# Ledger of designs, part 65: designed miniproteins, single chains, continued (5)

Each design is a single chain, and the fold is of that chain. pLDDT is the mean over its residues in the fold that is shown.

## One batch from the design tools (miniprotein)

Design m18234
Fold by ESMFold2-Fast:
Structure m18234 (fold): chain A 102 residues (1-102)
Amino acid sequence: MDALKAAAEEALKKGIESGDVGAAVTAFMRWVAETSGVDGLTAYKEALRLGIEAARKRGDKEAEKLMEKSLENAETVSKQAADDLNKVGAVVDEMIEKRKKA
């Protein structure tokens, strides 16, 4: 809880520093994707799929539509997390090479 709050405050501070609150929100969303990990996104997407089925079963088309849009957004965040993991791998490889040169 405290770590999540501290990260949110840091993202907001960064947004103020950049003069754009939207940049702070984007940085926070990216941080959540990186620190919560793929497990968090996978669980969220699974919960949305179950929610869509439940909404369909009760005939709640409005809730079904909202959850489908949320699932599309989660797919976008999931792709960004995968791209970030690939970038982290490249950085780790560079760090290993620098260690060998030292």
Scores: mean pLDDT 58

Design m18235
Fold by ESMFold2-Fast:
Structure m18235 (fold): chain A 99 residues (1-99)
Amino acid sequence: SSEEDLKREHPEVYEKILELVKEVEPKLKELVEKIKKAKEAGKEKEKLEYLLELVDLYIEFLERLIELTKEVDPETAKQAEERKKKLEEKKAELEEQLK
């Protein structure tokens, strides 16, 4: 289903997704800027720590998105689950690098 179909058929779910995006977007932007500054300063450990926080925030976002969409848009939920699995693999790699 398109975004317009979701908005028409399940407006309450669509509004909750918009609210979730509005909550998460400023936190993502802040972490991206922190990663950029750490990279430019040559602070490799600090960069990896912020990247881990960014990955954790994305995983949390995807978990909430899956919960909102699993009954009304199973294709979006499935895509979010697949993306979450890849991010969990990236998280494991980052945690290993920080040991």
Scores: mean pLDDT 87

Design m18236
Fold by ESMFold2-Fast:
Structure m18236 (fold): chain A 78 residues (1-78)
Amino acid sequence: SSSLQQELQLLEKDLEDLRKEAIAMGNQKVVEETDKLLKELQAIRNSNDPLAVQRRNLILVGSQATMLRIKLIVEKRS
């Protein structure tokens, strides 16, 4: 649906911004983890799965993105 596509686009932008921050900090591990999440997001977008399955997978990727952002904040403060 258009709503799911908007949520996918917003999460993609958030992950791209997180990746840029990680590069600026020289945090290669966060860059690599963000690249994996971007790949998972692309797989969701390209899947033939039912919308409920795509939404579940989107929530899981979003949860991982949140944890990764927390990790980057903690390392920035260290």
Scores: mean pLDDT 85

Design m18237
Fold by ESMFold2-Fast:
Parts: sequence; C-alpha cells; structure tokens
Structure m18237 (fold): chain A 75 residues (1-75)
Amino acid sequence: SIQEILERLIEVLKEGKKWAEKNNDEKLAKLTEEMIKTVEELKKQNASEEEFKEVIFPLLERLQKLVEELVKEKE
C-alpha cells in the first residue's frame, strides 16, 4: 500500500539523518529532516499522486545530486 511505502521512506530518511548527525553533515541532516516532515505532512493530508510528485520530486532530485557526489569519489 501507499502507506507502507511512505512509512518505509520515513524510516530510510530517519537512518540517513542519524548517519548525517553522527558524521557532522549538517546539509544532509537538514535535508533528511525536511523530507521526513514533508512526507509525514503529505501522509496526514491524504495528498493526491500529483501533489506528492510536485512536492517530493524536487527533494528527491536534491538527494540524488548529493548521492552522486558521494559516488563520484569511487570512480
């Protein structure tokens, strides 16, 4: 269900935030916290698929770019 996907996403983001805090990565900690709050709010509002895409997609793009920078060092 969509609710299970959202709960899983929140758990992954919480682990990312814990890692960021432990490694003093303030930018990643802030982004993961922002994403957690956004997903929880969308879950509470029963947001449509279109609303979810409009809000989450830019945050996912920001996260993807951050992950690409981390992967770059392994090339």
Scores: mean pLDDT 75

Design m18238
Fold by ESMFold2-Fast:
Structure m18238 (fold): chain A 87 residues (1-87)
Amino acid sequence: AVPSKEELLAEIERLLAEAIEKNKASEEQKREVERLLAEIRRLAAGATTRAQLSGLVFLRQMLAEGIRENASLEGLIEAMRTLIEAL
């Protein structure tokens, strides 16, 4: 089953909040995360197919795995930028 856009966005937002806390993010990093999250929300609003939603599912998985593996917030931000450009 494909999760709803609202469910995916809620999970992504939760994971980003965890990454911010875990990494003791700077104000600049918090602003960049908020900017990227706004962009993800805009892309999700236009998503209507399973293929479009698969990109969001992959983003959620990438964030969850990165946090579990102690990836840097800088690395997570860079990965998000790359994925968003591909969506």
Scores: mean pLDDT 77

Design m18239
Fold by ESMFold2-Fast:
Structure m18239 (fold): chain A 59 residues (1-59)
Amino acid sequence: SEKIAQGILDGAKLALETGSVAVAGAALKEGRELLEQGHQHPLIYEGIELAEKALKEYL
């Protein structure tokens, strides 16, 4: 679970570093799907917030 949560955060960071709206959107979608599955790790919420920030910066 922690490794999966870290993956969402890492994806969001990659989106910010590369300016990729597609990567940001993928991280946001995956993070939301994990929350719907009952995962509530702090890194998932952090990754979602960072992905949303990336989307706002690049849209």
Scores: mean pLDDT 79

Design m18240
Fold by ESMFold2-Fast:
Formats: structure tokens, sequence, C-alpha cells
Structure m18240 (fold): chain A 88 residues (1-88)
């Protein structure tokens, strides 16, 4: 796994922890930073970037709507996708 992929994974893990602790504003900050790093990254294909960013953006919407379970589901899906890409 590249340093850039590790940093993005760390941001997603920190977002999950923040959501679980009820720190929704901090979770949103981590997700937004992760989206920016994915968009700027050269380590992903355009298709992979689209999939990751859709999951992360979906988590932001879920948090805004107060759907904590959906936000965690989407963040965990993004984490699993990032780990699969890193193994390729």
Amino acid sequence: MSKEQEEILRLVDEAIEAVEKGDIEKAKEYIEEAIKKVEESTEFTDEQKGEIMALLAGALVALEEGDIEKALELLREARELLERIAKE
C-alpha cells in the first residue's frame, strides 16, 4: 500500500471512530479531507475514484440527515474498497 493510500485509509478510520463517538462535525471534516485526497491522488483509476468518492459523499449526506447507521455502513464499504485496491 502506498503512503497516500495509507493516509486515505487512516482518514476513513478516523471518520468511523468520530461517528462512533458522536463527533459528527469531526467525522465530516475527515470525510471531506479523504474525498479531496482521493480526487488529487494518482494511485486510483477514474472508475475507482468515482466509486470511493460516491461512498464517502453518501456518508456525508447520511450524517447530515442523522442516519448514523447508514453513514457507518458507507464508510466501512469505502474502507473495504480501499483495502481491496491496495492489494491489487
Scores: mean pLDDT 84

Design m18241
Fold by ESMFold2-Fast:
Structure m18241 (fold): chain A 73 residues (1-73)
Amino acid sequence: DIERYRARLEADPTDEEALLALARAYVAAGRPEEALRVLDRQGIRMVAAFGVVPSAEVQALTREIARLAGLEE
């Protein structure tokens, strides 16, 4: 449920479990570009507002979804 995970990230922007689940939910819905947008913007927000860098798992998922979205040539 995209809305559930989005609400979790609004409450805790550093909730990586919710971020990963939200990105996977967008991919499952056939919306990989939206998954990448969420991962990118949330990653920037985590660093800028909270001083927290995304984990290796978040970075790996971002790379995999970028390939799926055709952003790797």
Scores: mean pLDDT 78

Design m18242
Fold by ESMFold2-Fast:
Structure m18242 (fold): chain A 113 residues (1-113)
Amino acid sequence: SIKEIALEALEKMKQLADKIVDIVAKHNPELAESLRKRIDEYFEKLKQEIEKNKDNPEKVISLLKEAGDFLKAVADEVKPLLTPEQRAEVDKLVDEMNKLIDEAIKKIKELSK
């Protein structure tokens, strides 16, 4: 179902976001805890919005894109605190997240035709 595809994508995106938080925790544990809470609260709200809009593929696609924009903003916010090697790792995680979003959107579009 569209809902199952979207919720699976959100769960995997949250796991990637948690890896970014773990990198931040090596420099600033307090900031990392603040980010984890912000990410958890955002994803809980998105999960509720996906559930509410489960019969609207276009809205679900929009919500997945919004999640991607949110995580990119978080990554960009933390990059100045990181080493060049850690910035490269964060970029890799963001690229993996974008790939997950693109694959989820493709699957949703195929089911909606």
Scores: mean pLDDT 87

Design m18243
Fold by ESMFold2-Fast:
Structure m18243 (fold): chain A 76 residues (1-76)
Amino acid sequence: MKKYLVVRGDGDEKLREAIKRDPDADWVLLDVTGFAGRVIKSGLLNSGYEVIEVSDIDEALKLLKEAGVKNITVYG
């Protein structure tokens, strides 16, 4: 099963491509900063999550929901 980790950064176009490619993927959105955010991110990367950067986490969550993605976890 494909796994995606969405974090704040650049490249909103990559999110749309990933949703189209892997609609049944496991999606994690991480809007936690500081030590806790770093620990969560490290654990997910070690578990095979592919990083996707977005400019706006709330817009990314909205886009995932509108696309009908069912497996969404949010840390924020």
Scores: mean pLDDT 80

Design m18244
Fold by ESMFold2-Fast:
Structure m18244 (fold): chain A 77 residues (1-77)
Amino acid sequence: MEEARERAIEEVTRILEEAGVAHAREVAEALVKTAIEKGPEAAFEMGYAYLSQVAGFPAEEARRLAREMVEVIEREL
């Protein structure tokens, strides 16, 4: 359980770092926690909102990245 969670955090952190997102690990930890506690839809909404409103990504790119991150989380958990 802990190993799967940490792997999800590490892989999401890598995606965010490659996309140039600041505080990648903190964002990844929050996203993985949201997916576990509230499900993948809530995690997608949180990721999309952060990427589009805080990180400044265009809506289409923010949706694509948020979907990719949630798919990774679902695969690892």
Scores: mean pLDDT 84

Design m18245
Fold by ESMFold2-Fast:
Structure m18245 (fold): chain A 64 residues (1-64)
Amino acid sequence: SLKEAIEEVKRLVEEYLKENPDASLQQKVDAIGEIVGRVAREHRLSPEEVQQITNEALKLVESS
């Protein structure tokens, strides 16, 4: 399920960035926090898995 959770977070973050191309870095980070929190709750992820997913999502913001 971790792989599925990572894929879902990546998709949702990419959708956010596409809809909000002019979003500030803070807005992007806040959106990632919300998305990761939601997916982690749905998938009952461990703290280690949440950290891994957060790191993957942040890479998308850094490349934007």
Scores: mean pLDDT 80

Design m18246
Fold by ESMFold2-Fast:
Structure m18246 (fold): chain A 78 residues (1-78)
Amino acid sequence: MTEEDRRRYEEVMAPAAEAAALLEAGERVETSLSVEEALKIIEEAERKILEEREVPDEKEREEVREALLTLVNAELLA
């Protein structure tokens, strides 16, 4: 990855750190996404950043945040 690609990736994936903190605190957030839908959203966002070198827009970043929260909730329930 270039340094710019890494910066974009870190900005989009920053909510993952917040989701991990919520998991550690025993808190959970309700989301409308399934685990499969969440994984697809994250995979598509990573593809855009790393392979296409595109910056996700605010809506796409919000979808990634919801997807990350969905995966955190699934791990707590597993």
Scores: mean pLDDT 65

Design m18247
Fold by ESMFold2-Fast:
Structure m18247 (fold): chain A 66 residues (1-66)
Amino acid sequence: KFEKVLELLRKADKNGDGTISAEEAKKILLEVGFSEETADEIVDEVSVDGKVDGVKLLAAVRKKLE
């Protein structure tokens, strides 16, 4: 599941700055099999002004999988 998040994050990061929208982050989490509740919790923890840093997203995902 973690490898799939990496792949989808790369595709969503259009300008290569490591940042995606909160909506895109939620879609990635849902596609890899997280529930809506868990996806919302992760995005809420890592989002700032509707944007999500990819490194923080990956760290939060790893925390939920362990």
Scores: mean pLDDT 77

Design m18248
Fold by ESMFold2-Fast:
Structure m18248 (fold): chain A 115 residues (1-115)
Amino acid sequence: SSLERNAYEAISYAGSAFNYALEALEYAKEGDDEKAKEYLRLAAEYLREARRLIEENSSISPSTAQAIIHIAQATIEVLKETLKVASEEVQEEAREALEYAQELLRAAQQALQAQ
């Protein structure tokens, strides 16, 4: 069904965002500011897309909402660590990605409460 497909897509985008955030953290630790910013922008894009899929599909299941809550929380923690180790040049991209992760968490929590 389209609802089942959108659930898989939302989880997939959120999971990819988490992986991009992990890559950004590793590059930030190594001082590769250019790659850190690239992966933070990718994380932000995928977090926005995951949120869009949740908000367009108000009938997301509780299990899907819970999965995205866990991924968003993990992504927030990775991005907070990135902010601690990142150079000043990377800080803005990291803050933007963190804001999108927090927005995804709120959207997923609202979807869970609507059930």
Scores: mean pLDDT 88

Design m18249
Fold by ESMFold2-Fast:
Structure m18249 (fold): chain A 64 residues (1-64)
Amino acid sequence: MATVTAEAIKKDGSKKKILEDAPLTPETLQRAFEEAEKLGYEKLILTVRDDGETRTAEVEVKPS
């Protein structure tokens, strides 16, 4: 069972936590990306936890 925590980052380094230990589903990830884009963030840091393993991924938010 995997969970994801998502932090959004602006150019100035300001961070906002969008998701905290949410179920890792496509819907949850899509919602996090849409919220980050709406608020003008350019990066998402995703921390995935699955059965004691922790993985971190940095993803760019594409401007529309």
Scores: mean pLDDT 77

Design m18250
Fold by ESMFold2-Fast:
Structure m18250 (fold): chain A 100 residues (1-100)
Amino acid sequence: SEKLKELLELIDKAIEKLKDENITVEEMQKLLMEINDKFVEASEELSDEQLEEVKELLNKMGDIVQELKDNPSTDIKKAKEELIELLEKMRKIVEESLKE
């Protein structure tokens, strides 16, 4: 699926951007919104189980970004590491779906 390939590319881009020391919370939010929009477009290509797993990961990532926005004292480095871990989990689900 072209949409799943585009989703995979967006996830890879987000992981790379999160490794950048200069990334802002606003840019993190934008990346997650772009991933969510592409996920919705690609949702028909995913099983019900994969859909639930990806939605859970997206919700967890959204909570992390919201905490960074609400609490300026939050450890940005730790938050970025957690976001990368969640994105890598999402990447594996999308990659498995592409292999059928």
Scores: mean pLDDT 84

Design m18251
Fold by ESMFold2-Fast:
Structure m18251 (fold): chain A 100 residues (1-100)
Amino acid sequence: SSAQTQIDVANQLIDLIRNDAFASMTPDQLRTLQVYQAHYPIPDRSRNSVAALMVLASRHRGDPQVQRFVSLIYDKVINYQWDPDQVIDYLNRLIAQIRS
């Protein structure tokens, strides 16, 4: 994918996080998240970021590069406990680096 595609995907994730990702979820995605949360506790601060990542992944199912990107950010959210502001800050830095 082009550099512009990477910027577009990062901006899509920022938009999902800023505009309540739960509003963009399908009923099936909401059920999947609920089942996941029952088995794997997600901190309250991380729920919107996880929802945003699920929506982004579903929009780009056929794109392995986007799926790898989603997995990378998911690791930061779950294992490094990044809150939404930390995710947005990282994405803005990534966009700036690609544009340099």
Scores: mean pLDDT 83

Design m18252
Fold by ESMFold2-Fast:
Structure m18252 (fold): chain A 70 residues (1-70)
Amino acid sequence: MAGRLASLSPQQLADVLAASSKIPDPKKRREIITTGMSVFSQKEGVSSADTARIVGAVLLVIGEEIDREL
């Protein structure tokens, strides 16, 4: 839900992206990650610390996805 994700703070967005790793449906996980990354790319004034937090959450989810395929 792009509109809902766009209203989140960088910290809340990172939390949602990290939580998406717990979704058993890979299609839903990828949908949330893709939407979250799109929302993040459109956010203005995101600090380096908040950017690192969001990137860290995305890498965590990607890592869990890779582990499930290996």
Scores: mean pLDDT 68

Design m18253
Fold by ESMFold2-Fast:
Structure m18253 (fold): chain A 55 residues (1-55)
Amino acid sequence: SDEDKIAALLAEVEADPSLSPQEKRFIRLMARHAYYEDGESAERIRAAIDALRAS
């Protein structure tokens, strides 16, 4: 479930023209390291995406 949510967030980020290639890379790195965590990784990745969009 969390892995599926993370995959959906990565697809959203790759399709987002407002994010730079470096910002997309940052989110991909967060997702890569998220596999060691419990059910909150998707929320942290979403918060990071929202912060980048607010910039």
Scores: mean pLDDT 76

Design m18254
Fold by ESMFold2-Fast:
Structure m18254 (fold): chain A 83 residues (1-83)
Amino acid sequence: SKSFEEGLKLIEQKKYEEAIKKFEEALKEDPSNIEAAIYLLVAEALLAKQQGKLEQAETLGEILKTLFGHHPISEEALKLFES
């Protein structure tokens, strides 16, 4: 999805609010897009971290690991959150 690719570029630019919107668009286009769901949680966690909401960021990280820790893409997504 073009929306998904644009979301990834926005994460690299640390534009997390815009990235969230792009991943939400990708999920509206294909609700089965697990990669978009993973990166949506990552973008929300990174936004919370950027805003100093550390407990919210930690909770979102735990949700990500619980729901998607077994998925191949989750390792790459978690690196973005943990860096």
Scores: mean pLDDT 81

Design m18255
Fold by ESMFold2-Fast:
Structure m18255 (fold): chain A 61 residues (1-61)
Amino acid sequence: GPSREDLLAIAAMLARSRDVARAREFAEYLGMEEEREAFLRAVEQGDVDAAVRLVEEHLAR
């Protein structure tokens, strides 16, 4: 599958583009449950730092 660096780059891209529909698919692919709503909110707001941090925290579990 994609590397950690690739996944963080995708999270940043989704937040910059505010692509909530693709962010939902991405969160499902990663198995995000608890962080899903926070991640989708970060993407909707264009908060790149929050979106990347939430994916990084999920991958550290």
Scores: mean pLDDT 89

Design m18256
Fold by ESMFold2-Fast:
Structure m18256 (fold): chain A 74 residues (1-74)
Amino acid sequence: DEELREQARQLREEAKKLTEKANELGAELSDLFRNRADHPASEIGEKQKQLSDATVQANRAAREAARVEAELAA
């Protein structure tokens, strides 16, 4: 099914973009920890929360993509 293939591709691309966003937040958090003397603890905590939320979103999107890909393979 061409429509199911296109849906799987779109969901995988969305999951990839969300994973990239989570990786970017992780890099920003690492930079904040490296320079933590110049940043308030509240800023680090907020970035940790943003990373946690982005990671959950990325994982959910990846699972949905995998579900549709499995349906396509079956």
Scores: mean pLDDT 82

Design m18257
Fold by ESMFold2-Fast:
Structure m18257 (fold): chain A 60 residues (1-60)
Amino acid sequence: SNATPLAIKAAKMVELAALDKGYSEEFAQALRDAVLKRAGNITDEDELNQAIADVVAELL
């Protein structure tokens, strides 16, 4: 996988946060995959946080 360790960790945290809020496993996995697709190559934490916010706003 060409995804950065930072992006992989962030994508997993987004998946877990969605599950904690009561979303389905399918939706949580879709959010994880969307974060990895959008932000998988990002190495900057601020840029990653913005990309995550954009994905969440688009899908929620």
Scores: mean pLDDT 80

Design m18258
Fold by ESMFold2-Fast:
Structure m18258 (fold): chain A 68 residues (1-68)
Amino acid sequence: GMISREEALEGVERLRRSGVISEEQAEALKRELERHEKISTEELKALLVSHGLSETVARVVAHELLEK
């Protein structure tokens, strides 16, 4: 499935607030997400991994964001 930019940005902010990612990682991810009006769960997972999250964490986060 695909999620909106707003949903992806909100997910990144939740990860920052929970301490899963740093402020710098969150800012870099938000900058990349600005390039997309919608993002697939696989693209989001790949972005999370490329910015320092493990494959397992990225997979869980992408799955949780699909529940909306």
Scores: mean pLDDT 75

Design m18259
Fold by ESMFold2-Fast:
Structure m18259 (fold): chain A 100 residues (1-100)
Amino acid sequence: MDLTLKKPEDITIEDILEYLDKIEDFLTNGLDPDLDVEKDEWLQGLIKTAVELLKKILPNLSKEEAEKLREKLEKMSKSKHKPVVEFAKELLKVFEEVIK
C-alpha cells in the first residue's frame, strides 16, 4: 500500500502497520544483514522518508493507536538484522520527540 497517495489524516493505524511489515520484510530479505546502515545512501534515504512521514501521521493518531505503532517498532528494534534495528530505532526517536 502506498501511504504517500493518502492525506495524513486519512492514513489509518492498519495502513501504517502494513507499511512497516513490508519495510521489515524488504530490509530482512532484500538487503545484506551486515550492511553498514550509516554509509548506505539508499537506506538512509528510506529512513529519512519514513521519519518525515511518521512526524506528519503521529499527531493524528489516538494514544491507543500510537501505542500499537510503538509496540511494532520496539519488536523491530529487537530484530537480528541490523537494517531493521536501525530503521526501528530512528522511528522510535520520533515518538520520544512528538508524544511527550
Scores: mean pLDDT 73

Design m18260
Fold by ESMFold2-Fast:
Structure m18260 (fold): chain A 69 residues (1-69)
Amino acid sequence: GVLEDAKKSLDKYIKDLVKANPDISLEELQKEAIKYVDSLKTFYPSLTDEQIEELKKYAVELAKKEVEK
């Protein structure tokens, strides 16, 4: 579904960003991840506001996991 596709895009974006910038701070990574979630509405216009909020929560948790590795 659209939410699953958006989560895959977000997962790839965050992992690619950490790979390119291994010293990135948690704050900066979360900021960039949230910006990317806001841009996902452009690529997946059928995403609801509730799904966007869910993606932002997912982005924050994913960023934390990637930095803690």
Scores: mean pLDDT 82

Design m18261
Fold by ESMFold2-Fast:
Structure m18261 (fold): chain A 85 residues (1-85)
Amino acid sequence: MEERLAREFLEALRRMDALAEEARARGEDDAMERIVDEVIEASPEEIAELLRRLAALRRSGDDDSEEAREVAETLERIEEIVRRR
């Protein structure tokens, strides 16, 4: 399962980068950049916490972008995997 988790984490990082660009376009780059930075060094436990915070930001912001929706779906999937361990 380690290989699968590693792939999901790498995909989350890439998708978080895309989400960070969307947040910058909306003027919320500070919060999103902080989340991306934390994910890079995160343990599975920290990633779960970051996903929870990202979900909160997504609810408060506009998620009309197709890319943002795909990122949210991938992050939710990773959260599920981390929770199940």
Scores: mean pLDDT 54

Design m18262
Fold by ESMFold2-Fast:
Parts: sequence; C-alpha cells; structure tokens
Structure m18262 (fold): chain A 104 residues (1-104)
Amino acid sequence: SSSDKTKYAAGVSAGSIVVSGLEFSKMMAERKPESLDLSLESAKNSVEAGKGIVKDLRDLGKQSKDPDLSAEAFKAADDFEKRVEELYKEVEETVKKQKEKLEK
C-alpha cells in the first residue's frame, strides 16, 4: 500500500540520520578529546534510536502484503543494524585510543 511505502521511506530516512549521528560522534571523539564521554553517550543514544528503527522496519516487513516491499524492509533493517553496530564499535575504539593518549 502507499502507506507502507511511506513507512519504508520514513524508516530509511530515520536510519540515515542515526548513521550520521554515529559518524559525527566518531568525528567528535577524534577532534575533541575533552568531549569523549559526551561522544560515547551520544553514540549510545544513536544505537538505542537505531534499535527502534530496525524493529519498525522488521514489523513493516512482516505486515506488508507487497512481497517486494517486505523483502526490501527486512534487507534495510539487517543492513542498518549491521552498520550501526560497526559504527558504534568504531566510536568505542576511537574513545579508547584517545583516552590512552591522555594517560601519557
């Protein structure tokens, strides 16, 4: 349905915002050592938002009667979940590396 296509587009757009937030958290950890705890907290908040988007996309995949839209929704959910996990790990590794530099 048109409503399901709108929900898919909204979920994909929201996911892009979450990804951008994680990339920004990594950049802040690299550029602003004084803000490491804030960068990590912001990244954690992005991960929680990402979990909601993944759930909504998977729910859309289960509920959609359009098999192509259903397949795209599940694929988008899996791709976003993996990307969020990868970016969060990069933020954690960046924070750890910067903290180690500050101990010198």
Scores: mean pLDDT 88

Design m18263
Fold by ESMFold2-Fast:
Structure m18263 (fold): chain A 87 residues (1-87)
Amino acid sequence: EDEELRELAEKGQELLARFRAEAGVGVGDEATMSDEEQAALEALFRERYPELFAVAEETLAEPDDVRRRRVAEAAARALEEELRRAA
């Protein structure tokens, strides 16, 4: 389970890295971003991956471990869809 979650988290990190690169955000930039800038980045991410946000919202009442797993699975699926479109 931990290994599976780690692999899903790695795919989620790749998705996030690709999104940040497209948005012009570098590694660590979030730590220096204003609340307004963070909100704008979140809104852009939400527009790009509405299914991922739907899963996150559906799992708000779930235990933390279940929620993290479901969100990670959704992020992995979003990455696979992007890669398939690029192929």
Scores: mean pLDDT 71

Design m18264
Fold by ESMFold2-Fast:
Structure m18264 (fold): chain A 91 residues (1-91)
Amino acid sequence: DSLDPRTRMMLAITQKAEESKKAYEGLKEAFKNPEIERQIMAALIFAAMGDTESAILFLEKAKKLALESDFPEEIKKAFEEVLDRGIEALK
């Protein structure tokens, strides 16, 4: 049967990072910001609890923080694409 929400989210994010050097670089740069890391950790915790709505909310907050950061535009887009895969997996 279907994977649990946390496993689905992590698998989607990991697969996207493996597909794209830019996606990997996006994750690496974003994790230098502790607030972005905190939002993603919250998403993992809520997904583990089966609260997919809250998990999606925290991934959306992580995306917004990355957009408000001084990262290069390609890094912002790559990071958004990685998190969008996680959000889609939680639906």
Scores: mean pLDDT 80

Design m18265
Fold by ESMFold2-Fast:
Structure m18265 (fold): chain A 108 residues (1-108)
Amino acid sequence: SIKRIEESLRIAREIGREFLEKLIESYLKKNNLEVIDEVRADGTVVRLTISKEGKKVLLVGEVVSREGAIEAIKKLFEKYKPEEIEDYEGILGTTAEMAKELVEEALK
């Protein structure tokens, strides 16, 4: 019975992941954003996106941990200059204001 419960939880987590991926894809399509790069830290996913006008937008996913979100943003800024990012957005419960605050903390 325990192995059956573990397998059911694994399947439920995979279905949840696929559903969240579809929500993110829908958000990107609706806002005409294309993903350039993606960094994961402690379950938090931060995406660098580009708009149809060529503007770079940082999209912060679900903040699983504050520390993980800041780590993911710092890793993106190792490859890309902060000055190149024109906007900050959030998805999956993260607001644009939260995304901006996390970026300000990552740049300290």
Scores: mean pLDDT 82

Design m18266
Fold by ESMFold2-Fast:
Structure m18266 (fold): chain A 63 residues (1-63)
Amino acid sequence: SKEDLELLRKGAEAYAARIKEQYPDAEVSYEIVSEDTAVITFTYDGKTYTLTLDKETLLTFLE
């Protein structure tokens, strides 16, 4: 549903914000790739990291 996608997006945003807090100079982006999955990409100190996270994990960051 739209509500589920909104929660997934908020979870991805919260996770991205946590990365940015830990690494202020990092470039952070996210993409919702399905109803249950988000991909977070961040680049720091010349290295690029890609994390695939499920909905259950992402919702943990909204608690």
Scores: mean pLDDT 79

Design m18267
Fold by ESMFold2-Fast:
Order: structure tokens, then sequence, then C-alpha cells
Structure m18267 (fold): chain A 69 residues (1-69)
């Protein structure tokens, strides 16, 4: 796994979780990403992006999550 891309994805997911008011959901999504489950991480990123009202950040997090697996 690319550590730099992983760190960027984790940072985006954390930001989405803060903006969505769902830090625990963001942590679960990051855990899925760290476990190599990019599909689950991408789904979590999309849901967090909808809650946060941040569709562009969600798209970037989804793309990174899928590219890291």
Amino acid sequence: MDEELLKKAEELLRELGEKAGEPEAARGTIDALRQGNGVAAAMGARELGELAGEPELAKEAVRLSLSLT
C-alpha cells in the first residue's frame, strides 16, 4: 500500500467525518481502508460526503480508496 496516498485518504476521511459530525463513522471507514477493503472505504467516504455536503472531497476520497487496494 502507498503510505503517502493512504495518509492523504485518511486525512480526507477524517475531515469528512468532522464536517459530517460522524467521527466514529470516519474511523470505521479509515479502518476498512487500512485493512485493504477499498470498496467498503469508498462506500463510507461517499456516505460521509453526503452527510458533510462535500461531494468533491468525497469523490477524491473514493478514488484514493479504490486505488489503494
Scores: mean pLDDT 81

Design m18268
Fold by ESMFold2-Fast:
Structure m18268 (fold): chain A 72 residues (1-72)
Amino acid sequence: KERIEYAEKLADELGLDELAKYRLQLHVAVNGLSKEEIEQGVKSAKEQQDTLKEVEDVLEEETEYLKKLLEE
C-alpha cells in the first residue's frame, strides 16, 4: 500500500501517463518492490514512455512527408 502510493507520487513527479502509472503500481503490488527498486522502475518507465512518444512523433512526421511525396 505505502509503496504503491510512493510509486504513484514518483510517477506523477516524473510525468508518467496513466497507463505507465498503472503498470508500475501493478508491478510494485505483485513483486513487493523496495523504494529504491520503485525509483529505478519509475525512471525506466519514463524512459520507455519518452521513447514511445518520440517514435509516435517521428511516425506522424514521416506519414505527412510520404503523403506530400505521393501527391507530387
Scores: mean pLDDT 73

